# Designs tried in a protein design run: designed miniproteins, single chains, continued (4). Part 81

Each design is a single chain, and the fold is of that chain. pLDDT is the mean over its residues in the fold that is shown.

## One batch from the design tools (miniprotein)

Design m14986
Fold by ESMFold2-Fast:
Structure m14986 (fold): chain A 55 residues (1-55)
Amino acid sequence: SSDEKIDEIQELVAKLFDLTDKISEEEKEKLTELGLKQDVDKIIEEIKKLIKKYS
């Protein structure tokens, strides 16, 4: 069954994964210096859990 809301969330999550996969190790170092990498990593893990739940 197609749930439009779930499909929309999965598309958004896929775009976020693509964006995070495209950031370089150098960019990750800069994010770490700003204290953002840990927050981003946590959000990614939450999103991965959501995908696994509906995959």
Scores: mean pLDDT 63

Design m14987
Fold by ESMFold2-Fast:
Structure m14987 (fold): chain A 115 residues (1-115)
Amino acid sequence: SADELLEKLIEAERRHIRELEELARRTGNPLIAEAVEREREAVAALETIRADASLSDREKLELALEIERGTVAFYDELIEELRRRGEPEELVRALEEHRREEQKHIEEIEKLLAE
């Protein structure tokens, strides 16, 4: 269901926040701190969408799709910037893993919307 998928997306984003907070603490990199704030905004938006009783399941999925696409675009820009700055490959790989999970979320939303 849309509600179950939204709950899964919110839980995944909260895990990303915890992982990024640890990376920000270890690296001191302000771009990783920016990624934390971006994920917090995504969680807040998804929670608002999930709680809105005026929205249909389809409308909730369409809005969640927009949030997830925006997050993927943010990660694409962040990964490019980190590579341009010559940041450690381990840091870049951690963000690429988060980006892959966000892309899978997009695919799951698109699959439900096609039903």
Scores: mean pLDDT 89

Design m14988
Fold by ESMFold2-Fast:
Structure m14988 (fold): chain A 73 residues (1-73)
Amino acid sequence: MEEEAREAIRRAREAADRAYQSGTPKLKTLAKVLRDVAEALEKAIEYGDFEQARQAVRASRRVIDEAEKALAE
């Protein structure tokens, strides 16, 4: 779980940075969403709530995958 959460945080922050560097308004909005996702995952790990952390990881994986696909276009 902790490794999966850390990987998701890294992917979210990396995708957010790339989206922000693109300079397009739509991708800047995506960067904000990805940053919020990374923050939520960091908080879930910090609080030690395993159920909440698992739900957050699952939700974030979907958002990150969709964002990475959009950035690959």
Scores: mean pLDDT 75

Design m14989
Fold by ESMFold2-Fast:
Order: C-alpha cells, then structure tokens, then sequence
Structure m14989 (fold): chain A 65 residues (1-65)
C-alpha cells in the first residue's frame, strides 16, 4: 500500500540519519511504480537534508518484469 511505503521511506531516512552511513543509497522501482518511486526519493532526500546527513540518494527506475 502507498502509505505503508511512504512510512517505510521516512523510517529508512531516520535510520540513515542516525547511522554513520556516508555512501549512496539507491532506491530501485519498476517503471509501473515510477511516480511512487519519485515520491519516496523526495521523502528520503528531504529527511536526510533536514538531518544534515552526507548520504546521497539516487532513484533507479527499472523495466517491469
């Protein structure tokens, strides 16, 4: 469900902000969920920016199977 995935994105961002991760986090979504993936990407990016965390977030859209 969309709301559960958005909540998972916020939980992921909080976990990353509270951890020593300094690399890149890649969020992978199928093309059928690109709009959801873009929203999740923005949520994670904005939460990390608010926390001042150096982790980069990238969105990767893959073909549906």
Amino acid sequence: MREERLQAARDLARGLAASPHTGTVVLEFPESERELGEEVYRIVRDELARAGHPTRVELKVVPDP
Scores: mean pLDDT 76

Design m14990
Fold by ESMFold2-Fast:
Structure m14990 (fold): chain A 57 residues (1-57)
Amino acid sequence: DAAATDAEVRRLHGEIARLEKESKEAYEKGDFETANKLRKEIDELRARLAALHAAAQ
């Protein structure tokens, strides 16, 4: 269902943007453990987004 895929893509973009902001703030505070953990989550979400784009039209 194209509508369901589009909704998921938009949701993933929003989550990635939010996590990138949180990761930057953690890095600026010197919380590198949290920043690295968030970066890993961002990479996983980006991989999922790429898979959805490959499956979509």
Scores: mean pLDDT 81

Design m14991
Fold by ESMFold2-Fast:
Structure m14991 (fold): chain A 83 residues (1-83)
Amino acid sequence: MAMEEERLKKADELARKLGEEETLKRRKELQENGVTSVGREEEARVSREQLEKALEEGKRRGDEGIVKAVEELIELVDKELEE
């Protein structure tokens, strides 16, 4: 639980740094409409795909800080998906 909360917080911080306001708005809108009953693994998979795209963007910009932050988040997501 604590690790899950930390992962979500880091994901939100990364989205802000990447300027992905659209992603943050979409998530907030879904929460306000009560659309949050999604399987834990399914939510993690969606996050994984979004992080992969963020990794590509970080590499394209040459921003090593973003690349490192995304890699750390991917490791946390992978750890959460494993036993």
Scores: mean pLDDT 62

Design m14992
Fold by ESMFold2-Fast:
Structure m14992 (fold): chain A 65 residues (1-65)
Amino acid sequence: MFTFTTSSGQEVTIEFEEVKKAIEEEIKEKGEEEVEKELEEALATLPASAKKLAELAKKALEELK
């Protein structure tokens, strides 16, 4: 389980399978290339507290390829 703080100040705990499902839905909506680009940009610009979620999302994307 991974816990992160949203922009609204709420703490959210998510499981890898939920992240994987969310990434699959984003790929279906935006396409794999756009999702990969957004995740790479997020990893470069996000503060350390949010980086773990972006890393988990990138891992989910790689497993869905």
Scores: mean pLDDT 70

Design m14993
Fold by ESMFold2-Fast:
Structure m14993 (fold): chain A 90 residues (1-90)
Amino acid sequence: DRVEEERRRREEEERREALERQRRRRETESDVLASETTRQEMLDAVRRYLGEEMPDDRERAQRLLDEFAASLDREIAESETPPTLLTGRP
């Protein structure tokens, strides 16, 4: 019956999602590289800004850069948290 066909289509779709999960693993690797590049660009911009804003306070500039880097790492980690896939209903 059509209901059984729809159920089997859903099962096939869930299987395709499992295959896409493997592809997402590779995509995550690409995202990590992109994130690292963006992170480096942001750090370069902040370092340049701090160098101009406080040339006399290198220790403070370095500390702020380190804090910014830590904040970026935390933000990236939170953003990289994989969403729960709808593989089963609770």
Scores: mean pLDDT 65

Design m14994
Fold by ESMFold2-Fast:
Structure m14994 (fold): chain A 61 residues (1-61)
Amino acid sequence: MGRLVEVETTDPVDGRTRRAWLLRFDSVEALDEVLAEARKRGIELTPEQVANLRLAVEWFN
């Protein structure tokens, strides 16, 4: 299942701790659930941004 999670990450270049949002998903289908959740949180993505995210998921899975 897809979800947005907030994590603390360490920058490998300067070693500083930063807060980041990560998209966690198991498949292309789970991406649609994450997009629906982002919309509920007031995050609006353009159709071009959505298409780019789908391509990225397919490329890395």
Scores: mean pLDDT 57

Design m14995
Fold by ESMFold2-Fast:
Structure m14995 (fold): chain A 79 residues (1-79)
Amino acid sequence: KVEELLEEARRLGEEAERALKAGDREKAAELIRKAGEKLAEALRLLAEKEKDPEEAEKLRKMAEETLELGEEEAKRVLE
């Protein structure tokens, strides 16, 4: 499942870049948000599997940061 989520995030990111090149900012922003959501979900699943509580907490923080960065980038694209 984690590997599938990472692959989905990568594909969505590639589609977002193509949308940006085509000038479709609305589509690019939506794809960027979806990519961030998939990546954050993958990081949270990794945190659940992590036996070290400290490392698990780092993964959860990375997931939150990833989601926030995705939202910021989507807003920047739309501006």
Scores: mean pLDDT 83

Design m14996
Fold by ESMFold2-Fast:
Structure m14996 (fold): chain A 83 residues (1-83)
Amino acid sequence: IEEKLREAFKKMQEIIDEKIEDEVDRGVALIAVAVMLVTSLRSEKPEEDLKIMEKAVKELENAQTPEEVFEILRKAIKELSKI
């Protein structure tokens, strides 16, 4: 499970690097993704957290604007905090 969580994290980092041109916005998004990884690695239900992260990866791949990226990350963090 840890390896898959780290793979999802790496994919999210790569997508953020490609889709967010502003350096500050990119930095904030990368911090958000790092929080998601740390939370998931310490979770009592890492399999459920992995599903949330994998869904976020798919949604991020389809995001067209930085605003969409931040909305996807906000929703994912909210879902992770409920588990």
Scores: mean pLDDT 79

Design m14997
Fold by ESMFold2-Fast:
Structure m14997 (fold): chain A 71 residues (1-71)
Amino acid sequence: SLEKIAEELIEEAKKKLKETEDEEKRRLLEEAIEAAEKAKEASKDPSRESAVRATGHLILAIGHILEAELL
């Protein structure tokens, strides 16, 4: 489910945040957590519109995690 994917991304980003002291990486990981939390919240609504919004937020969360990895 989208909710479970969002929860897994939140936990992964939180784990990475504990492992780094780099200010730029921390900012990107915090933005990833925020996006994943929005995805989780949107996934609670069974509408197609909310599924699209949840997917968009998941893409943003993944993008921020990847940006942090590339630094």
Scores: mean pLDDT 86

Design m14998
Fold by ESMFold2-Fast:
Structure m14998 (fold): chain A 81 residues (1-81)
Amino acid sequence: MTDEEIEEALDTLEAELPQLEALVDKTTDKAFLQQLIESLKATLVQLEELKKQTKNPELIERIEELKKKLEALIEKIKSKL
């Protein structure tokens, strides 16, 4: 994967994150929340793989910040279950 493809993937995930956080705040559907945790865990694995494919320090920093935000969201979802 090229740095340009990684940047596009990060731009998409960063844009979707606030919408996802808003959905988490509005939903009480435990089945949906459990599925969302599994989806977010899969995304964390993909981000770690992307980090290994680039040497660009700005992209690495963006990946680490996004990982932290996703981990925080997973913990927030777990606290609602």
Scores: mean pLDDT 84

Design m14999
Fold by ESMFold2-Fast:
Structure m14999 (fold): chain A 71 residues (1-71)
Amino acid sequence: KFVEIAKENAEKMTEVGRYAIKLGEEAGLSAADTVALALRAISDAWTKSFEEAKKQVEEDVKALAERQRAA
């Protein structure tokens, strides 16, 4: 049971990372910003819930896109 839970959590972390990469690429972010988003999302998923991590990624993508637009 514990091993199954650990496997499930690892899969969810991978999903959060892919979600961040997808959103970063779709928003037209640089490769460096996209990688940073994925790493932050995985870290947030570890320290917070996966739901909070996904919301944080969405907010971070919007903030980075606005920064690029302003520059």
Scores: mean pLDDT 75

Design m15000
Fold by ESMFold2-Fast:
Structure m15000 (fold): chain A 58 residues (1-58)
Amino acid sequence: SNRKKAEEYLEKAREALEAGDYATAARYARQAMFYGKDDPELFDEARELALEAQERAG
């Protein structure tokens, strides 16, 4: 399902962020936003993570 894909990408984004790979974290977070577009909770979490990762990536 799209929700499951969003959750999987969100998890990958968090792992990349923890590893300091901000560019990869931002990419996965954007995928989570795409699949989570119909789930406000997942979309908001993914959006926040994408913004943080983009900020840290420079």
Scores: mean pLDDT 86

Design m15001
Fold by ESMFold2-Fast:
Structure m15001 (fold): chain A 67 residues (1-67)
Amino acid sequence: SAAADAAAKAAALARFDERGRRAERELRRDHPDVYARIQEDAKYRGWGRRTFLEMAIAAVDAIRRAG
C-alpha cells in the first residue's frame, strides 16, 4: 500500500540519518584528519548534508575494512 511504502521510506531515511550522524561523530573523535578532509571537500565541492553523510559513512566503512 502507499502508506506502507511511505512508512518504509521514512524508516530508511531515519536509519540513514542515524548511521550518518554516528559516522560523523566517530570520524570527528577518532579520525579528525579524515573528518577535516571531508569537511574541506564538502565546502569546495558544494556537497549538501546528505552527500556529506554518505562520504562520512563511506570513510568509516573504508577504515574498518582496512583494519
Scores: mean pLDDT 86

Design m15002
Fold by ESMFold2-Fast:
Structure m15002 (fold): chain A 92 residues (1-92)
Amino acid sequence: SMAAQKAADQAKQAAEDSGADATGSVEGSRGTLTLSGADYKTMMGALSGGVAAELLGAEVETRASGDTLTITVTAPSPELAAEGLEEIARAL
């Protein structure tokens, strides 16, 4: 949805404003944020945002590989996926 894509773009921008390289993408009711070169504060922000998304009812998967962190938010609806990504953006 347009709202979920906008939320993914906002999460990407928040990560980049924190000094990381980031990509955001959405497919249906699943949003993915990938960030690399993030400092500890930025990574902890992303992880705490993921916890907030889970409290909203989304399923959050986190995968770390080298200096890359990938957070996937899967929700029952595109609207809830957007809300989860917005929580991650707020925490960054």
Scores: mean pLDDT 82

Design m15003
Fold by ESMFold2-Fast:
Structure m15003 (fold): chain A 106 residues (1-106)
Amino acid sequence: MPLSPVSIAGLEAAAVGLATLAELLPTRSLDEAVAAAVEAALAKARETGARLGLSEADVAAVEEGVRTALAELGAVLATLSREEAQELAERAARTLRGTVAAALAE
C-alpha cells in the first residue's frame, strides 16, 4: 500500500523514538528515557524528511506529532510499574518496527 512521504517520516521517527525509549527504560528514569526518545525521533524526522524532500512545514508537523505521541505514551507509562512500562514500550517498539518494515517492503 503506497504511503505518503509524511506518513513514512512519521512512522520511521516514531519507530526510532520507541526503540530508544525501550532501550533506556531498564537503566534510566522515565523522564530521561522519554526526553532521549523525543530527541532521537526528532533527529530521525529531520533525516527522513531531507531524504524524501519534505518541506520544512511537513517536517515540523511530523516533529509535533511524534513529540505529542511520545509525551502521551510517557504519561501512560508513568501510571505503570517499571516492569510493566518496559514490557509495554518493548512491545510497542516491536510492533511499530514490523509496521515500518512491512510499509517499506517491495
Scores: mean pLDDT 81

Design m15004
Fold by ESMFold2-Fast:
Structure m15004 (fold): chain A 56 residues (1-56)
Amino acid sequence: GAMQREAARYVAEKLREIGEKLDEALAKTKATVPKDASFEEKYEAFVKAAKEAGLE
């Protein structure tokens, strides 16, 4: 029904916003850490970039 359609649209919009912030965080992570960095170093850089992009 209409309520399900509005909910689906809202979820799609929120997923798009989250996707844009996630892409920004990933781009910053790739710019910040060397290609040969450990998984832990890459994860820490990603968490920092995600917080800067407005993700928790």
Scores: mean pLDDT 76

Design m15005
Fold by ESMFold2-Fast:
Structure m15005 (fold): chain A 70 residues (1-70)
Amino acid sequence: SSEEIKETVEEFKDYLIDAKKKLEEAGFSKEEIIEKIQELIKEVLSNIKDEETKKRVKEVGKEIIEEIKK
């Protein structure tokens, strides 16, 4: 359902935000954080079979990367 997809996508967004904070705390550069987050997104996308969920995950990943670049 759309609600299930939304919940999954929201959980993934929280996961990426938490991963970003942990990488910042570990002393990684902005460029290294972007690279590591992109790798995490690719890994998750490789495990998703549903095209709608895959599209939403890509959108959230792009938003997080754009936020890091600011």
Scores: mean pLDDT 82

Design m15006
Fold by ESMFold2-Fast:
Structure m15006 (fold): chain A 100 residues (1-100)
Amino acid sequence: EEEELLRKAKELAREAYELAEREAKETGSIEAQKVAEGARQSLFLIEVAIRDKRQLPTAAESLRVTYEMAKEAADETGSEELRRAAELLEEALEYVEKAI
């Protein structure tokens, strides 16, 4: 069900945001802060897309950009929290893309 896919994407993006925010708070990492901001923006765009499906491509692009940032940050810092955030963002992107 399309609506269920978007709700799953929303919960995954929320978990990614929480992990990145925790990492940013614990380490002071600028990279983690940027990932948290991207995940928060992606979460907002998914919520908008649930009400207006024309916004699905915008939500997908936000998730893709944030996923790439999280992947790079995880690789650079060795942070398991950022690596997990990247995995969650990638899974959220897959759900949003299935809803398009």
Scores: mean pLDDT 88

Design m15007
Fold by ESMFold2-Fast:
Structure m15007 (fold): chain A 75 residues (1-75)
Amino acid sequence: SAKKKEELEKKKKELLEELMRIGVEIVDIAVQLSLAKKEGAPKEEIEELEKKLEELVKREEEIEKELKKVEEELK
């Protein structure tokens, strides 16, 4: 039905927007981590950035899986 397709397309758009936002955050944290390591930042700061990066990457993978499911439903 047209309504179901419209709802799936809206969900796809929302997932793509979240994926783009998380991608930007991943790049930002990766740059911060690289600089912290280069400058010899405290171990605690490096570990906090690594944990944040790991959490963002896991969220990205979850969104990519959900996006794939929505795209399959739209075919």
Scores: mean pLDDT 86

Design m15008
Fold by ESMFold2-Fast:
Parts: sequence; structure tokens; C-alpha cells
Structure m15008 (fold): chain A 108 residues (1-108)
Amino acid sequence: SVLAEFLARVNAIADRLRALGVPEEDVLAVAGLLGTAAVEFRELAASEDDPELFRKRAAALTEATLAAIRAILEASGALSPAQIADVLAEARAMFEAYAAGLLAEREA
């Protein structure tokens, strides 16, 4: 399922953050934000029948979640700006794939 693929990628990001020396507290906070966003995306896919409105709202949820992740990673002090940008790019790609997968599952 697209959820299982998303959760596997959450675990991969968590492992990468640990390897880069991000404190466990901040790793769990980032993983929690990604998990919460996955629930919100699924609820949005279930409630929003308009694919255009779904895409706009999914994009807004993505940007809000990425901003929160950026704030945590910047506050941790463990990562360079380039490393933060790489993590955020991976998270963005995950959300884009997940949103597209949810839309595809419901649109046939």
C-alpha cells in the first residue's frame, strides 16, 4: 500500500537523522510530524472529492509539515543547511508520492 511505502520512508529518514547525530528527541518529533501528516493526507483523500482541491490542500499540508521539520532540525544544531535541505527534499518527495498514490487509489 502507499501508506506502507510512506512509513518505510519515514523509518529511512529517522535512521538517516540518527546517523547524522540528530538527538533522539528530535528524530521522534520529525517522525511524529510525518506520521501525523500521513493520517491528515488520508483523511483529506477520504473527504475531498475534488482532485484539484485535494492537490491544493495536500500541497498546503506538505509545506506546513516541512516548515515544522525545518524548525526542529535547525533548532537541533546537528545538521548543516545543506543536510537540512536534503532531508526536506526527501520528505517533499515522500509527500508528493503519497498524495499521488492516494489520489490514484481512489480515482481508479
Scores: mean pLDDT 88

Design m15009
Fold by ESMFold2-Fast:
Structure m15009 (fold): chain A 95 residues (1-95)
Amino acid sequence: DLRELALEVLRRMRENFEEIVKEMSKLEPFNGPDRETVYEAVRTLLELLGFRLPEDASEEEIELLRRAIELGMTTKPTPEALREAEREIERALER
């Protein structure tokens, strides 16, 4: 279930926020010039969180996972901000 995967990614970003931010400071931002760069960045970040990017993932699924990672990285680690991020993912999934 894509929803469960996206929310779990956000949850693990939150739980490991300090370590993830520290590791990401060593890497190029996943704002790549092309789709391949974005996919590679998403794959790398998912592996860091203990997930595997599905080999048959659609462009839409990869974009949703990229958004979950982006929200995990940019959202303040407060309960309120993280609940807002979770709602944004849920809204993206329903459209």
Scores: mean pLDDT 66

Design m15010
Fold by ESMFold2-Fast:
Structure m15010 (fold): chain A 55 residues (1-55)
Amino acid sequence: SSALRQEQLLQIADLAKAYREGKISKKEAREQGEKLIEQAGNDEDLKIVVEDILA
């Protein structure tokens, strides 16, 4: 649903902010991102977004 997708994107945005602010390491950001992707059923579009955060 659109509501579920919006929630997933907000969680990824929060993760990106924490990583950019140095609150979490790149390894922790990757692990948290992978869990979010697994929760979303291994969505390929979300995987690309998470990989972009960590580049």
Scores: mean pLDDT 79

Design m15011
Fold by ESMFold2-Fast:
Structure m15011 (fold): chain A 101 residues (1-101)
Amino acid sequence: MLEEARKAVERYAEVVGSEKRKEVYLQLVDDIGDPARWPDLVREFIAYLEVLKTVAPEIFHPEIDALIAEAEAVAAAPSQEALARLLIRTLEFETKYLQYL
């Protein structure tokens, strides 16, 4: 899953064209490999998605709510696979969201 997450960050960076975002998300992939980081990472994901929902058009709210619910489920039972999957899905959503704004 970490290699899949890393590849997802590379695809995201190619579409969005932001080296700063690429660097941040690659660091996040490395942090997912460290179980000591998982409680902070899940909290950061939830906080990020909640902020994203406040600025996103209403049409994207159901997808953001689904990601928040998934992040809350990961908080209850954290694992490298679950965190990597959450990151991949968040990047797929952001790619779609940024292309239509």
Scores: mean pLDDT 82

Design m15012
Fold by ESMFold2-Fast:
Structure m15012 (fold): chain A 109 residues (1-109)
Amino acid sequence: DPDKFRELVEEGKRRGDMREGLLRVIALSAEVAVRHYRSDRRLAGGAAATVIVLAEKLGLEVRRQAMDLDELLRETAELLRELAKRTPDPALRERLLAQADALDRLLAA
């Protein structure tokens, strides 16, 4: 059935577009965590938690225990690096790695 084959191709494309959209939301959430770490710890924590939830939806293993803010940021940095390894878009990969490095620098300060 040619129509069924077309439907499967379109579904695969939609799933790929959704994955890329989620990766962009993850990058934006990581940027919020970096930007607000010293000014708004609640917002930074919420942004880091958003990265963890979305990374789990993309098939990454995540820590399910209660975490303080610094533990949330460490988990977020590790997940950003794993997502970067799985990301074919070089610009998005570099963006994810840049935020992971920024989080590590904040935690080392």
Scores: mean pLDDT 81

Design m15013
Fold by ESMFold2-Fast:
Structure m15013 (fold): chain A 62 residues (1-62)
Amino acid sequence: SLEELKERLKELLAKLTPEQQEEVENVGKRVALELLAAGASREEAEKAGLEAAIEKAEELLA
C-alpha cells in the first residue's frame, strides 16, 4: 500500500545523510513527474516515485 511505502521510505531516510536524502527525494520526484507527464494517475505516479526512492535509498545503504 502507499502507506507502507511511505513508512518504509521514512525509515530508510532516517539512516541517510542530508545529501543522500536529497538524492533519494530527487529520484522519487523525477520518476513521479515523468509518469504524470506520460498521463499516469496521481496515485500511479506517487507509487512509482516511492518505489524508485526506496530502491535508491537501499542502494545507498548497501
Scores: mean pLDDT 87

Design m15014
Fold by ESMFold2-Fast:
Structure m15014 (fold): chain A 57 residues (1-57)
Amino acid sequence: GERLKELAEKYGVTVKQVEGMKTLLESGFSRETVVQYAVKFAGLSREQAEELIEELE
């Protein structure tokens, strides 16, 4: 969707990475697990990952 593209551009990540984070959240994974995913695979700082998660919730 358009919002996922906007978030990807805002955080300097791919749409696929944002979709991955959203899928983990919707599947009931903990916030900490999604933060670790973003840090490890999307190259985000912990602070950026937490901000992006808030925008996906």
Scores: mean pLDDT 83

Design m15015
Fold by ESMFold2-Fast:
Structure m15015 (fold): chain A 85 residues (1-85)
Amino acid sequence: SEKGKEALERAEALVREGARAVDAGDYAEAARLLEEAARLLEENKEAVAEYLSEEYGLSLEEAKKAVEEAARRLREQAARLAALA
């Protein structure tokens, strides 16, 4: 799915912006950006899962679980960064 690819690329861009915020010492902004990336993945879960299924040969169920796991890990990272702020 083209929509899924775009959503994934946007989430990856937010993660990279979060890394730059960490480098700048802005842990609150880094946490916000990672939470936004997680939300974007969840809101576009079906489209992202379709893209991952097509691109990597995963079943749709496996792809959906991968998206859910990625969003969960991003939220855990955001919580750790927020604790540093």
Scores: mean pLDDT 89

Design m15017
Fold by ESMFold2-Fast:
Structure m15017 (fold): chain A 86 residues (1-86)
Amino acid sequence: MSNEELAEAARRAAERARAMGEKAAEALEKQGKLEEARRVRELTEEAVRLLEEAARLAREGAPEEEVMKLVEEADELAREAARVAA
């Protein structure tokens, strides 16, 4: 995968994470689960931040290993958000 492809993939992952996290938080808020909604928003914001940083580093020519480490950290946060939403 090229750095340009890595950057695009990370950018799209950030967009998807934001959309999914917002929808999950809104569903929890509608159920009166305000604490869980807040936690999902916090985890989603951190995951998006890491994915946006991964996209920036990929565009700057960072090694694939550095970019993928941020993507993996974001994926762990997304899995935690999914556990909170369950």
Scores: mean pLDDT 85

Design m15018
Fold by ESMFold2-Fast:
Structure m15018 (fold): chain A 74 residues (1-74)
Amino acid sequence: MAEAVKADAEAGAPVRIELTTQADGTKRASVASGATREVFGDREVLEAAIEGLAKVHDPETAERYRKLLEEAQA
């Protein structure tokens, strides 16, 4: 998953995490890069995608992604 987002990141497009509220209080997170967006319904799936993207970017960005993931779980 997140193959298109990873490709965009490798091409130099900025990567960002977007939070969406679903099902009355259930939050989900998605990863976006450039014009590409991947939506993940489960934290574990999103973690795998973030790990892949974090290896393309610096450690500071990776930690920010982790914080956004926790926010999506709240």
Scores: mean pLDDT 57

Design m15019
Fold by ESMFold2-Fast:
Order: C-alpha cells, then structure tokens, then sequence
Structure m15019 (fold): chain A 67 residues (1-67)
C-alpha cells in the first residue's frame, strides 16, 4: 500500500505541471469541473488508504483554484 501510494504521488507530480499549464491556457473554462473531479478522486483514494496521493490531489485542486 505505502509503495503504491508513493508511486501515485510520483505520477501526480509528473503530470501536475502539464495539467496546470493546460488549465491556464486552453482548459481554463474547465477549472471548476477539474477541481470537482480531483477532489472526488482524492476522497475516494483517502477512503482506500492512499493518504499521500489524496493529499497531493487536494493540494493540486487548491493550485488549480488559484489559477
């Protein structure tokens, strides 16, 4: 579980900059939808025990909201 949680965080970190850049440019109209989906995924992962990945997703949602 911990190793899987850490790997999920690595994947999220690798994709984060690309997603943020897309949302700042072409995808900015989808910010609210993406935030909702990211937070929903975070809640699901937290319930499954992936606490680090869930927290990383919540931080991502907050960054998106600030765009």
Amino acid sequence: MEAEDERLVEILEAEREGLLEWLRTEGKEYKDEVIERVLGLAEKLEKEGYLKAAEALRELAEEIRKL
Scores: mean pLDDT 80

Design m15020
Fold by ESMFold2-Fast:
Structure m15020 (fold): chain A 87 residues (1-87)
Amino acid sequence: MEEDLEKAIEYLKKAKEALENGDFRGARVYLGYAVDYLEKIKKSKYIEEARQLLDEADRLPENDPRVYELLKKAIEFVEKAIEELKK
């Protein structure tokens, strides 16, 4: 559990860095890994919402402006899930 949470936090940081650098594909991949690790810990509405947003992003072209907004929202839900699991 703790190891999976640490990995989720690590991949979330990588996803944020990728998104800040305009690497939307990298951000998507790293967010996918973060969500995978969180799903191993506990089912959460925030984790489910993040997964759904990532699935929506996968249906769009990489350079679509909607991809940035979807990935940004997914980051917010992953952060909320991590905060909930730390309590």
Scores: mean pLDDT 83

